# Ledger of designs, part 21: designed miniproteins, single chains, continued (4)

Each design is a single chain, and the fold is of that chain. pLDDT is the mean over its residues in the fold that is shown.

## One batch from the design tools (miniprotein)

Design m12749
Fold by ESMFold2-Fast:
Structure m12749 (fold): chain A 56 residues (1-56)
Amino acid sequence: KEVELLTKIPGVSKELAEKIVKLREEGKSVYEISKELNIPLSTIQEWYAEFERLKK
C-alpha cells in the first residue's frame, strides 16, 4: 500500500501519507500537492524519490 510505504519516509506521518495518496489518486501533480499541503516542492520531490526507492 502506498500509504504504508510513504510512512517509512522520515518526517511523513500516517495522516500526511494518506493526504498525499488521496491527492495523487485525484490526479494532482507534485506541484499541486506541494501548494495544497503547504510543503516545499523540494521536500515533496525528495519524498517521491524515497518512495520509488522503497518500491524496489
Scores: mean pLDDT 77

Design m12750
Fold by ESMFold2-Fast:
Formats: structure tokens, C-alpha cells, sequence
Structure m12750 (fold): chain A 88 residues (1-88)
């Protein structure tokens, strides 16, 4: 769980720093999936990873690239749903 959470955050951070739209989308997708997997194994660590990945996705949603904006917005919705499930 800890390794999955750490890798999710690292991939999300790399997505923010990437100048390639396709790479930004791919890295963010991987980060979201790993954060969800971390939450399934350890809800407390996973919640922190989901929140951090959400913060990075919000930054990527401000991209001038329309495809990146759309992908990031969809990931933000998915992350919000996953965080809501953990609070129930």
C-alpha cells in the first residue's frame, strides 16, 4: 500500500512536469489507478494518495491543451467519487 501510494504521487507529479500531452494523460491515468489500488489495500494511506493525486489533477486541468483538460477533469470526477466512498 505505501509503495503504491508513493508511486501514485510520483507519477502525478511527473504528469504536472511533463510537456507532452499524451504523456501527461498516461501518467495521470496510472497515478489515479495506483491511488485507487492503495486505498483498496489501506484506506488511510490511500485517502492521502487520492487527495494528493487530486491536487495534481486539478493543476493539469488548467493545461492549454484541450485533450489534457478533458482527461484531467474526468480523473478529478473519478477521484472525488473514490474519496466519497472512503468517507462512508
Amino acid sequence: AEELAKKAIELAEKAVESTDPDEQIRLMKEAVNLAIEAAQKDPELGKKALEKVRDYAAKIAQSPDLDVQIAATLYLMQLAIELRILER
Scores: mean pLDDT 84

Design m12751
Fold by ESMFold2-Fast:
Order: C-alpha cells, then structure tokens, then sequence
Structure m12751 (fold): chain A 70 residues (1-70)
C-alpha cells in the first residue's frame, strides 16, 4: 500500500521504487534512478539524481544481504 511505502526511510523507498521500475518496465538502473527523481519531484518531495544514486549504492548491499537472509 502507499501508506506502507511512505513509512519506509526515504532511501529505502527510493531503492524499492527503482527496483519496481526495473522489474515491471525493464528500465536500466540509471533510467530507474532518473524516474525516481521525477516521481519524487512530482510528489512534492524533490531529491537530486546524485542523492538517489548514492542511496541506491548504499542500500544495494543491505538489501541483498536482507533478501539472502529472508
């Protein structure tokens, strides 16, 4: 649900959105990052592309480790 997504830390929410775009639309990681920037800007929560790319790099290892443990 949107409420559950909104409860996630912003960086995790950005990584989740990018992952969903890659899976469902076949976007590359870079294209997904740009789409996340556009979506957050449209939602009134603007973030820079550099910030989104940093979040994806930082969270990638944690998400992979979490998924391997789940």
Amino acid sequence: SQAAVNALPLGVRAAYAAHRLMEHLGLSEDEAARAVVAAFTAAGRPVSLATVRRWLRTIEERVAEYEAAA
Scores: mean pLDDT 70

Design m12752
Fold by ESMFold2-Fast:
Structure m12752 (fold): chain A 68 residues (1-68)
Amino acid sequence: SMAERLQKIYDYARELSEKVKKFQEEIDKRLKEARDAGDQSTIEALKQERTEYQLEVADEVIKFQEEG
């Protein structure tokens, strides 16, 4: 039914949003700590992890949309 499909979309969007928010808060905290410490290698590693996570989330969204 349309109601079941909308609920599934809502649940997916909510769970994904919460997961992304938690990741962003954690990465931002670690980036601040690394910047305050002047740890350039950790800063670059965290930036790469953030980019990789953003690409993974984009792929998950595309797959969910394609699979219905």
Scores: mean pLDDT 84

Design m12753
Fold by ESMFold2-Fast:
Structure m12753 (fold): chain A 70 residues (1-70)
Amino acid sequence: SKEDEIVEKLKAEIDRLLSGLPPEEAARFRAEVDELVEKYKNAKDPLEKTVILMQLVALAAEAEILRRRA
């Protein structure tokens, strides 16, 4: 689905942003992303999927801010 494609693209973009962070901090973010992606794949309700997608977008924004401070 289109939403599934967006999730995979967000995961890839976050991974790209994390490559500029210290390994320990990058690992923490990867764990959070993997948890949200797993929750997304297991979710059946469209609204629940949308909320998880919004949380992934928030993590991407946080990773970008931290990368700019590094």
Scores: mean pLDDT 82

Design m12754
Fold by ESMFold2-Fast:
Parts: sequence; structure tokens; C-alpha cells
Structure m12754 (fold): chain A 74 residues (1-74)
Amino acid sequence: AEELLKKALEAVNKGDYEKAIEYARQFAAQLTPEQAREVAERLRKMADIAESDGQTEAAERYRKLAEIFEEAAR
């Protein structure tokens, strides 16, 4: 389960955004709403760190992934 999140993050780092979304959706489907919210919060923190480091594109990708988990937390 946690392995899918790792694969999603690795895909972002490799520029494979389509695969990152696929892995993120698969992982979100396995989570409770509470777990999905925790993952979304973590991804938003990663986006903020990436943005402060000048990694604007990576920050945008992390925010898009966070939206998937926020939707799953409903």
C-alpha cells in the first residue's frame, strides 16, 4: 500500500506525471478518508518545500497529487 505512494513520488521525480497520477489514484482507493487526508497534508507540505527551493514544476505536481487524496478523503 505505502509502496504505491513511493512509486508515485518516484514517477514525479522522473517526470512521468501520468504514471504518478495512476499510482496516486490506486493508493487513494485503498485508504480510509482519514488516511487520505494525512497523505494530502504531507503532499502539500512537500509542495511548499519544493516551491521554496525553486522547484516550481515539482511543487505543482505534488499539489495535483494532493488534490487526488483530498477528493478521496470525502
Scores: mean pLDDT 81

Design m12755
Fold by ESMFold2-Fast:
Structure m12755 (fold): chain A 68 residues (1-68)
Amino acid sequence: MELDPRRIEAVFYEMAGAIYERYGDYEGAAEYYRKAAELYESIGDKEEAEEARELAKEAEEKAREAKE
């Protein structure tokens, strides 16, 4: 099995997004979830990319609401 370094990096970004979200940094969470989604898409992991995009959208909405 070939371990793609970009897939490992995407997993770390997804984890970082979750951590930032739990600490209430929704802007940071959205940024890291977006980076994870872009990496998953670039390596063909469409299913993981879609999940990460959903998480990014939710974080972006929360970030917007928190600033209002």
Scores: mean pLDDT 81

Design m12756
Fold by ESMFold2-Fast:
Parts: structure tokens; sequence; C-alpha cells
Structure m12756 (fold): chain A 79 residues (1-79)
């Protein structure tokens, strides 16, 4: 969503509330929003996102599971 995109941009700027907003978006009822937030958190590379992304590996939507797997791989590669 646009809100997720704005939160990602602010998280990239180092604003703590934006990371919190992206983590909240992982609980969004829209699977597209959850997938986008998961990928955004992976690109930001915050290790604090790992437990939330691991939870999404069990998400009912396959798109969300794929985004979570990719996000975790990006964080692992940056470690």
Amino acid sequence: SRETTLAYARAHAGEPWAVTALLSDLDDPDPEARAWAAEALGLVGHPAAVPALERLLSDPDPRVREAARRGLALIEAAA
C-alpha cells in the first residue's frame, strides 16, 4: 500500500516509528499489504524483524510466505 511505501521510506531514513508501522502492517488483513511490508522489512535489513518474518512463513497466503522467505534471506545475507 502507499502507507507501507511511506513507512518503508521513513524506516530507510532511520525513523524508529516507521519500523514499528511496517511491523504493524504484517498483521494487515490484506495479504498484498502484508507481503509488501515483509519485503520492505527485508530490504531495510533490521534483525529485529526476524521473529515477525519467521511468523509469516506460516501465513495462509502463499505470496506472503514467499515475501517473508525473501525478506529473511536478505537479512541473513546482510549479517
Scores: mean pLDDT 74

Design m12757
Fold by ESMFold2-Fast:
Structure m12757 (fold): chain A 77 residues (1-77)
Amino acid sequence: LRGDVVETLAASDRPLSTRELAERLGVSPATVSRALRELAARGVVEATPAGPRTTLWALSPAARARIAEAEALLAAQ
């Protein structure tokens, strides 16, 4: 699930809400929220409040840089 969250955020051109991630992954919002909190604790994702009950999630700049490096290495092969 954590890997699925990272992959979904990496494939998105915009930040996603917990609800959107839950819908895309076919899991409960509670399950996604737990995974997002664990990833945020590791600095992999960042949370931005978009409203009183809405939080948007995106990959951290460091995580995006690491993914870009990995994609560049794969493309060079």
Scores: mean pLDDT 75

Design m12758
Fold by ESMFold2-Fast:
Structure m12758 (fold): chain A 90 residues (1-90)
Amino acid sequence: MKEEIDKETEELIKKIRELGKKYNVPKSLVNAIETGIRLVGLYLKRGEKEKAKRILEQMIKFLENYYKETGNPFYKEAAKIFKEMLEKIE
């Protein structure tokens, strides 16, 4: 179970890094999102599902708002990935 969370966390980070390169998103912003993903993984490993959900919801909101401001497809695709992750925690 804990090993599966670590694997899923690293796979998600790889996807976000690939999307960031594809859509020319600043490395600083990709790094901030990566930090959020690692924090979600940490809370899930601790059994703190409510904290993990809260961080995911905040990241989704940020990404959706930034998509509305910039029109960059990175933010829309990243928000979709995090929504799918949030549904799996329910």
Scores: mean pLDDT 82

Design m12759
Fold by ESMFold2-Fast:
Structure m12759 (fold): chain A 60 residues (1-60)
Amino acid sequence: MYEFKVKFESEEKAKKAAEEVKKRFPDVEAKVEGNTVILKSEGSLSTAIAAALAAIGEGI
């Protein structure tokens, strides 16, 4: 299991990022806790990294 935590400026941005990750990476679990998105991927580090980068892009 691979887990990444991405912190955003606001809870609204975190929710938007989590929604985009679910749309692009349906095999990745995305959970929102305040302004933080917790991304979990079973079996692929590459997929987890790609999901984290996509989430960060939504926060920019």
Scores: mean pLDDT 73

Design m12761
Fold by ESMFold2-Fast:
Structure m12761 (fold): chain A 68 residues (1-68)
Amino acid sequence: SEEELFRETVFKAAKIVAETMSDEEQLEFFAALEKARGLPISERLRLMIEKARQLGLEDVEKLFEEAL
């Protein structure tokens, strides 16, 4: 399902973010994820793509683009 794919993508992205980003950058990423929670899946993905781009996480941006 689209919801399961989104959750799997978030899990992969969260691992990368936790391994590569500062605590402050991690908070920005997870704050965006919380904001996305109330949105339709396509809008959640677009918001997460934009946040990954802002943080310079090309691999994370690609993961969310592939889920779109």
Scores: mean pLDDT 85

Design m12762
Fold by ESMFold2-Fast:
Structure m12762 (fold): chain A 55 residues (1-55)
Amino acid sequence: SPLEAEIAALEARIEELQRQLLASTDPAEQERLGREIARLQDELHAKRAELDAAR
């Protein structure tokens, strides 16, 4: 389903950003990456809830 594809894409993007965060030595970049990861995790949670409601 399109929703399952969106969930998979969000999971992959979060994983990539988490790798960047672990490799970063710049506090400003770490803060920016952390904020983006949190935003995407919130979106992922909402999409998973939509998928579960559609079952």
Scores: mean pLDDT 88

Design m12763
Fold by ESMFold2-Fast:
Structure m12763 (fold): chain A 102 residues (1-102)
Amino acid sequence: NLDEYKERILKALERLGSEEGKELAEKLFEMIKNKVSKQEIADFLQKEFGLSPDLAEKVATVLLNGSDEEKHLIIGSLLGRKLGISSSGDQALMDLLDGLLQ
């Protein structure tokens, strides 16, 4: 259930006091719900999360076509990197995506 995963992420970000994280999470879930194009999601990921074009396209593919659990895992990873909670670089996100896209 994507809405349940959204609430879990937003609650975690509220406990961390991250207004930026909450705004980014809400925008990502809104884009998924509104059936925004893969290119628009990829452009957002490049601008807000600093992803390369190739990595942003792979992430956008999972966010549109993946399971609710896969979407939750990717969104959590993106926010963790952005907020400095995770020290994972682009390679760690690539390894995660390669597992999810198989």
Scores: mean pLDDT 77

Design m12764
Fold by ESMFold2-Fast:
Structure m12764 (fold): chain A 59 residues (1-59)
Amino acid sequence: MHIEKGKELLKQGKPWEALVHFSQALQEDPSNEEAKRLMAEALRALGRPDVADRLLAQI
């Protein structure tokens, strides 16, 4: 699953790769709140909390 893979990548300090996997999970299920939260966490890890907040506001 993209979510599980993304979580592993976050633990490895690879937030960009994690972001890609969470984005794919969200594309498959736009109502997946867990994928959106994890995508926001990856964005915060990249130093972009502003983008994370906008993402959550859009959905």
Scores: mean pLDDT 76

Design m12765
Fold by ESMFold2-Fast:
Structure m12765 (fold): chain A 70 residues (1-70)
Amino acid sequence: SREELIKEAKKNVEEEFKKLAEKMKTLSKEEREELYNYFKGLLEDLAKKFNDPEFKKFLEEIKKKLESLV
């Protein structure tokens, strides 16, 4: 179902965010900015694809957390 797909997408995003956050700690500021901009685009595309208000809010919170690591 769409609900199950969104649940799996949230789990996958959280797992990828955790890995990315750890990787960001090892990168230069310039590299963190490039990586953030790339993943910001992916999160925005994912939000558009699912077109779900709660999922969009979840992705915005992930985006804010990533921005704080730059």
Scores: mean pLDDT 85

Design m12766
Fold by ESMFold2-Fast:
Structure m12766 (fold): chain A 98 residues (1-98)
Amino acid sequence: SAPPAPSYEVDISGLPPEARAALAARVQEVMAELGVEAEAAVEELDPERSREIERDAQAVLVETEGGQRKVFGFHAETRERAEEAARRIAALAEAAVA
């Protein structure tokens, strides 16, 4: 049986533009290192696609910015790589807002 995909939540509301750009660059580096692809949808604009991503992804990250929830689903050659990407990205975002 497949366990549910690990899910992380992070709030980046109030992150200054320079810090947001730096975070985006680090995210791209992590994804490239682990060979991970991401799908994204804004929950309020496309709730069906957001649910589909949460259902089908190997790992999930929900990013909140200004009251808007964006769902990222990660896919890689192995579930472990996708989970590692989501974990590292969540940690980077949490560190950026601290």
Scores: mean pLDDT 84

Design m12767
Fold by ESMFold2-Fast:
Structure m12767 (fold): chain A 66 residues (1-66)
Amino acid sequence: DAERQALEQRAQTFSTAAENARKLAKYYRDLAEKTGSQEFKDMADSYETAAKRLEALAGQYRAEAA
């Protein structure tokens, strides 16, 4: 039970982090489009990649908890 709860908490933490990363990716993508800044484009790409990785981790911990 405690181990299952820990896995569920980790899954939730990674899901929340993924959602935040997606919001940041969109924010920097919008800035990159407005400014033409390569730095903002790189930040958007980085957060987009991080969001996908974090969501995959959340799914793995959730599956292990089930």
Scores: mean pLDDT 85

Design m12768
Fold by ESMFold2-Fast:
Structure m12768 (fold): chain A 58 residues (1-58)
Amino acid sequence: EIEALFDEDPEVRVEAARRLGETGDPSAVGPLQEAFLTDPDPEVREAALEALRRIGAR
């Protein structure tokens, strides 16, 4: 799941971010923060931010 967050396909990265938010995996917080700040795709950044909110990190 975390590996998919850095996939070449932005659709795969969006799905990975959503799943990490749904599972609430705290080890994903760092990778999700990086995706939110650095991913070139705005949909991936939005999905990462939403996942962080679900995990309880803003």
Scores: mean pLDDT 78

Design m12769
Fold by ESMFold2-Fast:
Structure m12769 (fold): chain A 78 residues (1-78)
Amino acid sequence: SMEERRQRVLDEVRRLIAELKEAIDKGAPTDELVALMQRLQDAVLELYSLAPIDDPEVRRTLAEAQEVLRKAAEKIAS
């Protein structure tokens, strides 16, 4: 169902946020950070296509995704 797919994609975004945060904290190589950023961006785009943006849980998760992507970009730039 659409609801099951939405939950699955939301869980995937949360997992990728956690993975990217861990990679940043461990000082992972640039290529690993870029690969995780790409995967997270793809999952975020899928979530936008499936979930109502006014949902507080979705909005919170999207904000967290954007913050971790910003932190990863800053690490790559340094």
Scores: mean pLDDT 85

Design m12770
Fold by ESMFold2-Fast:
Structure m12770 (fold): chain A 69 residues (1-69)
Amino acid sequence: GSLKKAAELLRKAAELVKDPELQTMILELSDYLEKGLISKEQAKNALEYLRKQVDGEAKKLLDEAIKTL
């Protein structure tokens, strides 16, 4: 489903992020999406915050994740 696809995109973005705190936040959001522990609205709000903290290919992957929700 769309949540599983968004979670996979987040895992790919995390591999590109060198900041350990940002990487942990992205991986935690991915886990919450895969387990259904957050709403689409909560996920979109978190992704909008995270996309402002990253650049390049990682930002593109987070933007794609937002579109899949």
Scores: mean pLDDT 86

Design m12771
Fold by ESMFold2-Fast:
Structure m12771 (fold): chain A 56 residues (1-56)
Amino acid sequence: MRTAFEGIKESLIRHYGVPEEEAERIAEEAVERLEAGAAPADVLAWINKKIGLKNP
């Protein structure tokens, strides 16, 4: 969890300019989805949708 969470959060902040608090929430949800057995591609699509709605 820790490594995947930090990597996703860091990427959202650095590459997409997502605010830290929002990036943390998205990263936490993404990790929980992966742990629940969601495919990485589906989780990535979900993240991209969230980013598009928040920061076009």
Scores: mean pLDDT 74

Design m12772
Fold by ESMFold2-Fast:
Structure m12772 (fold): chain A 69 residues (1-69)
Amino acid sequence: SEAERAFERGLRLFNEGRYEEAVREFQRALELDPDYARAWRLLGAALSHLGRVDEGQAYFDRWERLSRA
């Protein structure tokens, strides 16, 4: 799906340390599929790497909720 492709681009960028670009791709994945639990988790992680820890925690909390459903 388009959401999966956006997520995979985000993962590649995240692994390269390109966290700002990874955030945009993970946000794109979530616009296409808000239930994409892995994208919520990785978006939280990328935001934490950027020092935006409070924003990252909010996305981790959403991932935990989705993972329990």
Scores: mean pLDDT 83

Design m12773
Fold by ESMFold2-Fast:
Structure m12773 (fold): chain A 68 residues (1-68)
Amino acid sequence: MLSDEEKVAALKSLGLTVIKLALQEGYSREEALELAEKHIREEAKKLNLSEEQIEKVLRFVREVAEEL
């Protein structure tokens, strides 16, 4: 089974992928970030991640989105 650190890494990758795809489809950066946050929260719930770990992923994704 995946460790919590591996799950966090996977969700960070998922968030970045969602942002890139949303931007490619013509969504704004703000809309892309909202879509990424939604997908991260849904998958994190399935993976039984803590709120602290979810916030760690969201913070990373928000920081990267500021550079896009």
Scores: mean pLDDT 82

Design m12774
Fold by ESMFold2-Fast:
Structure m12774 (fold): chain A 99 residues (1-99)
Amino acid sequence: MEERRQELIEKANEYIKKAEEAVDKGDFETALSYVEKAVKIARELADLGFYDEAIEILQKAIDVLDRAAQKATDPELRFEIEVARAFAVMELALVKKMK
């Protein structure tokens, strides 16, 4: 279980880093894809009982989406970013309730 926990955390942090790099390049579609992958890992961590780790990843994902929302000017991409943010906030609230 410890090896699986560490593997998931490392993978999620790598996706967050790639999402941040994509935001910096103005590639918001790629950033959204990596954020979605990180959020899925956070859910898996929560399902395994690693709530604090899941919360940390979800908070990082929300931070990336907030940065993307500030930089994105295309209305459709801004809407997709806001939808992804709402979903991540909902997942964060659910994980906090499970803790």
Scores: mean pLDDT 88

Design m12775
Fold by ESMFold2-Fast:
Structure m12775 (fold): chain A 70 residues (1-70)
Amino acid sequence: DEAERYIRIALTFSKGKARELIEKALEYYKNGDYDKAIELLRQALTHPDISPLAKKNLEKAIKILEEKKK
C-alpha cells in the first residue's frame, strides 16, 4: 500500500514527538481507522519537531488516505 510506504519513509526521517504521532497514525491505519490516522499525521505535519523530508512524505500519505475515504 502506497500510504503505508510513505508513512514508513516519514518515520525514518522523524524523531521525538513528531515520530510518536506518526507511529500512532500507522497503528490506526493498520486497524482501518483512516480518520484518526489522517488527524495524527496532520498533527505531525504542524509539529515543530517535523523534518522537511518527513513532511513531504506525510503530505503524500494524507492525500492517498483522503482519497480512500471517498
Scores: mean pLDDT 83

Design m12776
Fold by ESMFold2-Fast:
Structure m12776 (fold): chain A 65 residues (1-65)
Amino acid sequence: SIELDLLKGIILIIASIYGVKVEIRERDGALEVTLSGGSKKDIEAAAKMIKKAAKNFGIEVKIHF
């Protein structure tokens, strides 16, 4: 969906802002996101922002780090 593609783009931007690495997988209209390569603080901040974006789009996101 357009919303899913937009959310993927937003997740990549968030990861870039916090200097973390991100892998995104799509399953059944939901996203699985793996964050790595940054400090714990930056990973947690990125995860928090991703959850807020996902909630605004009504899309389920499962975050791993």
Scores: mean pLDDT 87

Design m12777
Fold by ESMFold2-Fast:
Structure m12777 (fold): chain A 78 residues (1-78)
Amino acid sequence: MEHFLAGQEALAAGRYEEAAAHFRKAIEEDPEFSLAWHALGVALERLGRREEAKEAYRKALELDPEHGAAKARLEELE
């Protein structure tokens, strides 16, 4: 939880590389944390790392098929 919250704070501040690092730590603690996968996708997209962002969004959608935000972002990127 701490890493996810720190990631959201970094993302809001425009510190996208730090945000991505925090979200990766959240995923290391709970690999099924779909919100962390989605948030990682957002941070990677802001960094211009589109293919990695797509993979993160796919993982979020695999874990939570009803995650409308991850689905919408993935559809727009494809």
Scores: mean pLDDT 81

Design m12778
Fold by ESMFold2-Fast:
Structure m12778 (fold): chain A 97 residues (1-97)
Amino acid sequence: EDLEKGIRAFSEGKYEEAVKYFKKAIEKDPKNVRAHLYLGLAYLKLGKYEEAIKWFEKAIELDPTNATAWDNLAIAYDKLGEHEKAEEYRKKAEEAR
C-alpha cells in the first residue's frame, strides 16, 4: 500500500521518497485525509512551507474536525513568519478537539 510505504519512508527521514508515495496514495484515493496530512508533513520537513500549507488545507477541506491538520497548518504559517494566522489556526485546532 502506497500510504504505508510513504509512512515508512517518512519514519526513515526519506522525505522526498515519502512525498512520492503519498502522492500515489492520493491518486488512488483522493479523499484519503491521512495521505493529505502526511504529504503536508513531508513538505514541512523538507522546508517547503507553501506546499505544506496547500496539502494541510486540502486535509481540512476533507475533514474540518482534524485538529492535527489545524495544528500543522499553524506550524507552517509560523515557519513563514505569519504568526497572527498561526495563532488563529491554533484556536481552530482547539475547537476541533
Scores: mean pLDDT 86

Design m12779
Fold by ESMFold2-Fast:
Structure m12779 (fold): chain A 70 residues (1-70)
Amino acid sequence: TEALKEEAIRAAEEEIGPNPELQELLARAADLEARAREAAAAGNEEEARRLRLEAQRLIAEAARVAEAQR
């Protein structure tokens, strides 16, 4: 199950290619999502919401970069 998810991620990374800008945007989005979960667990719902919105913005930016690069 986890191995299948890792295989799918690897396939997506190979499809995207060695684009460090996309990798950095996705890594930052993942970090923000992790921080949002921690904030929610601590009862800081406002901070969690802001972090989630920022993560979604970075994911949208990554999608635009991918489209623009062909």
Scores: mean pLDDT 72

Design m12780
Fold by ESMFold2-Fast:
Structure m12780 (fold): chain A 67 residues (1-67)
Amino acid sequence: MALSSLTPLEQAVLRELGRGPKTASEIAKELGVPQSTVSRSLKNLEKRGLVESVKVGKKTVYRPSSG
């Protein structure tokens, strides 16, 4: 795993989340990539403290960490 650098996909995911909280499915649709690929990137970003997951009803929504 990359320890200190963001991949182009991780940067694109953060940009989309900067526009508002989104589900993995919504990010996948906007970026034109598989949802599984986006979910993996979101988990990597969450492990690094750059993204938070929030349960909203039956959906998991992601957002940039508060700062």
Scores: mean pLDDT 78

Design m12781
Fold by ESMFold2-Fast:
Structure m12781 (fold): chain A 69 residues (1-69)
Amino acid sequence: MSEATRKVGAVISELLHSGKLKSGEEIPLTQRELAEKLGVSQSAVSRALRRLEDGGTVERRGRKVVLAK
């Protein structure tokens, strides 16, 4: 579980540093796409996103996950 959180966080960080993602924008990858890219299960990605939400890194807006501040 913690490894998936680290991997998801690293993808978000790379998107932010490359300018492909800014604060308040939707993460441009679905849970399925993140799972396929990172070699983890969709349930592991879901738990990783929940942990990042609890830590203030991402926010849920309806069915979408966006980068927090």
Scores: mean pLDDT 77

Design m12782
Fold by ESMFold2-Fast:
Structure m12782 (fold): chain A 65 residues (1-65)
Amino acid sequence: MNEEDIEEGVKIFEATGLLLRGQADEAAEKYDEDTLRVALGIVQVLLKSEKPIRTAEEAKALIEK
């Protein structure tokens, strides 16, 4: 992988971690929409949610519940 792919992977990992900690607002402010879309998909799989998670706010609601 080139360095840009590695850097993008790190951003996705960090965004996923923020979302899992319920810091959805911080994740949305720090990362671009593409990074958040991938991170939200990972959060959906980890939480075994049958409903697609489309926004950081929806992820926060599921984690806090």
Scores: mean pLDDT 70

Design m12783
Fold by ESMFold2-Fast:
Structure m12783 (fold): chain A 71 residues (1-71)
Amino acid sequence: KEELKKELLKKIGEILDIIGDIIELEEKLKKAEEEGKKEEAEKIKEKIEELEKELEKLLEEAKKLDTELKK
């Protein structure tokens, strides 16, 4: 079970890092939209969408690891 705990903690760390990246990008997006930088805003939106997909995948993997730990 120690290995599963280490994997879960690693996934939680990755999840927190991605959440931080999304928050930072959302702040940059707001600034780009306020400045009328439409192309920059579009690229930031694409990056946020990619990170959201990665976050969803990591959350699913973390749920699976949590389930294995409860067995």
Scores: mean pLDDT 82

Design m12784
Fold by ESMFold2-Fast:
Structure m12784 (fold): chain A 69 residues (1-69)
Amino acid sequence: SKEELEKALERMEKGLEELKKTVDLDPALVAEAQRLLEEARRALEEGDLKTAEKLMNEASRLLVRGAAL
């Protein structure tokens, strides 16, 4: 649902901000993840839940890979 995706997006946005404070992340990876999350937020605002979920999954995949290194 839209509410579930909104909560997941909020968690990802907060998680990225916390990672930026505690871990030295690649600036390019951070910029790409932020861009994907911003696009996901716009998609949610437009009611395009499928696009929002896709963008969030891409951001999550990128952050998981970056954090594992």
Scores: mean pLDDT 79

Design m12785
Fold by ESMFold2-Fast:
Structure m12785 (fold): chain A 79 residues (1-79)
Amino acid sequence: SLAEEAVKLYGQAMEALRAGDGEKAAELLERAGELALQSISDEAEKEALRRRTAILVEGARAGDLEAAIARLRALAREL
């Protein structure tokens, strides 16, 4: 399912963040977010996920890896 693929990509993004590869993590987070959005029907939940994905991607690309890891852990607890 799309949700299962999204979870797998979020896991790979976490590994990339821990390895210090912010660019790879950003790419994986964007792809995971797109798949997760396709599994959500509620518009408010979609907007919340779009905002969270943007913050995660920006943080990863900026090299703010510790904050990105913490934010991704928070998102994973809500999935």
Scores: mean pLDDT 86

Design m12786
Fold by ESMFold2-Fast:
Structure m12786 (fold): chain A 92 residues (1-92)
Amino acid sequence: SDAVVQELADFLAALAKEGYDIEVKVDGDRLTVTIGGLSPRQLVAYALRFIGFGLDGLDVEVKIEGDTLTVTIGGLTPEQIDLIVAAVEAGK
């Protein structure tokens, strides 16, 4: 859903604007978002939010390693990828 992709883009842009260390990598139709320097409380809260995007129809995989949250999102169109990348960069 384009609405769910827009909500994801807005969420990532908000995190970038708050100064979180957000890296985005594009690989075909997949995006890998890495967010570092998170507290245990932030890791749980943000992991649950990304799981919520998965429940709303995105192909989402969430991994927690130390203080880092890695989210892989598959099945994205080129326009959806561009929207997310532009939102994160604009948030920096």
Scores: mean pLDDT 85

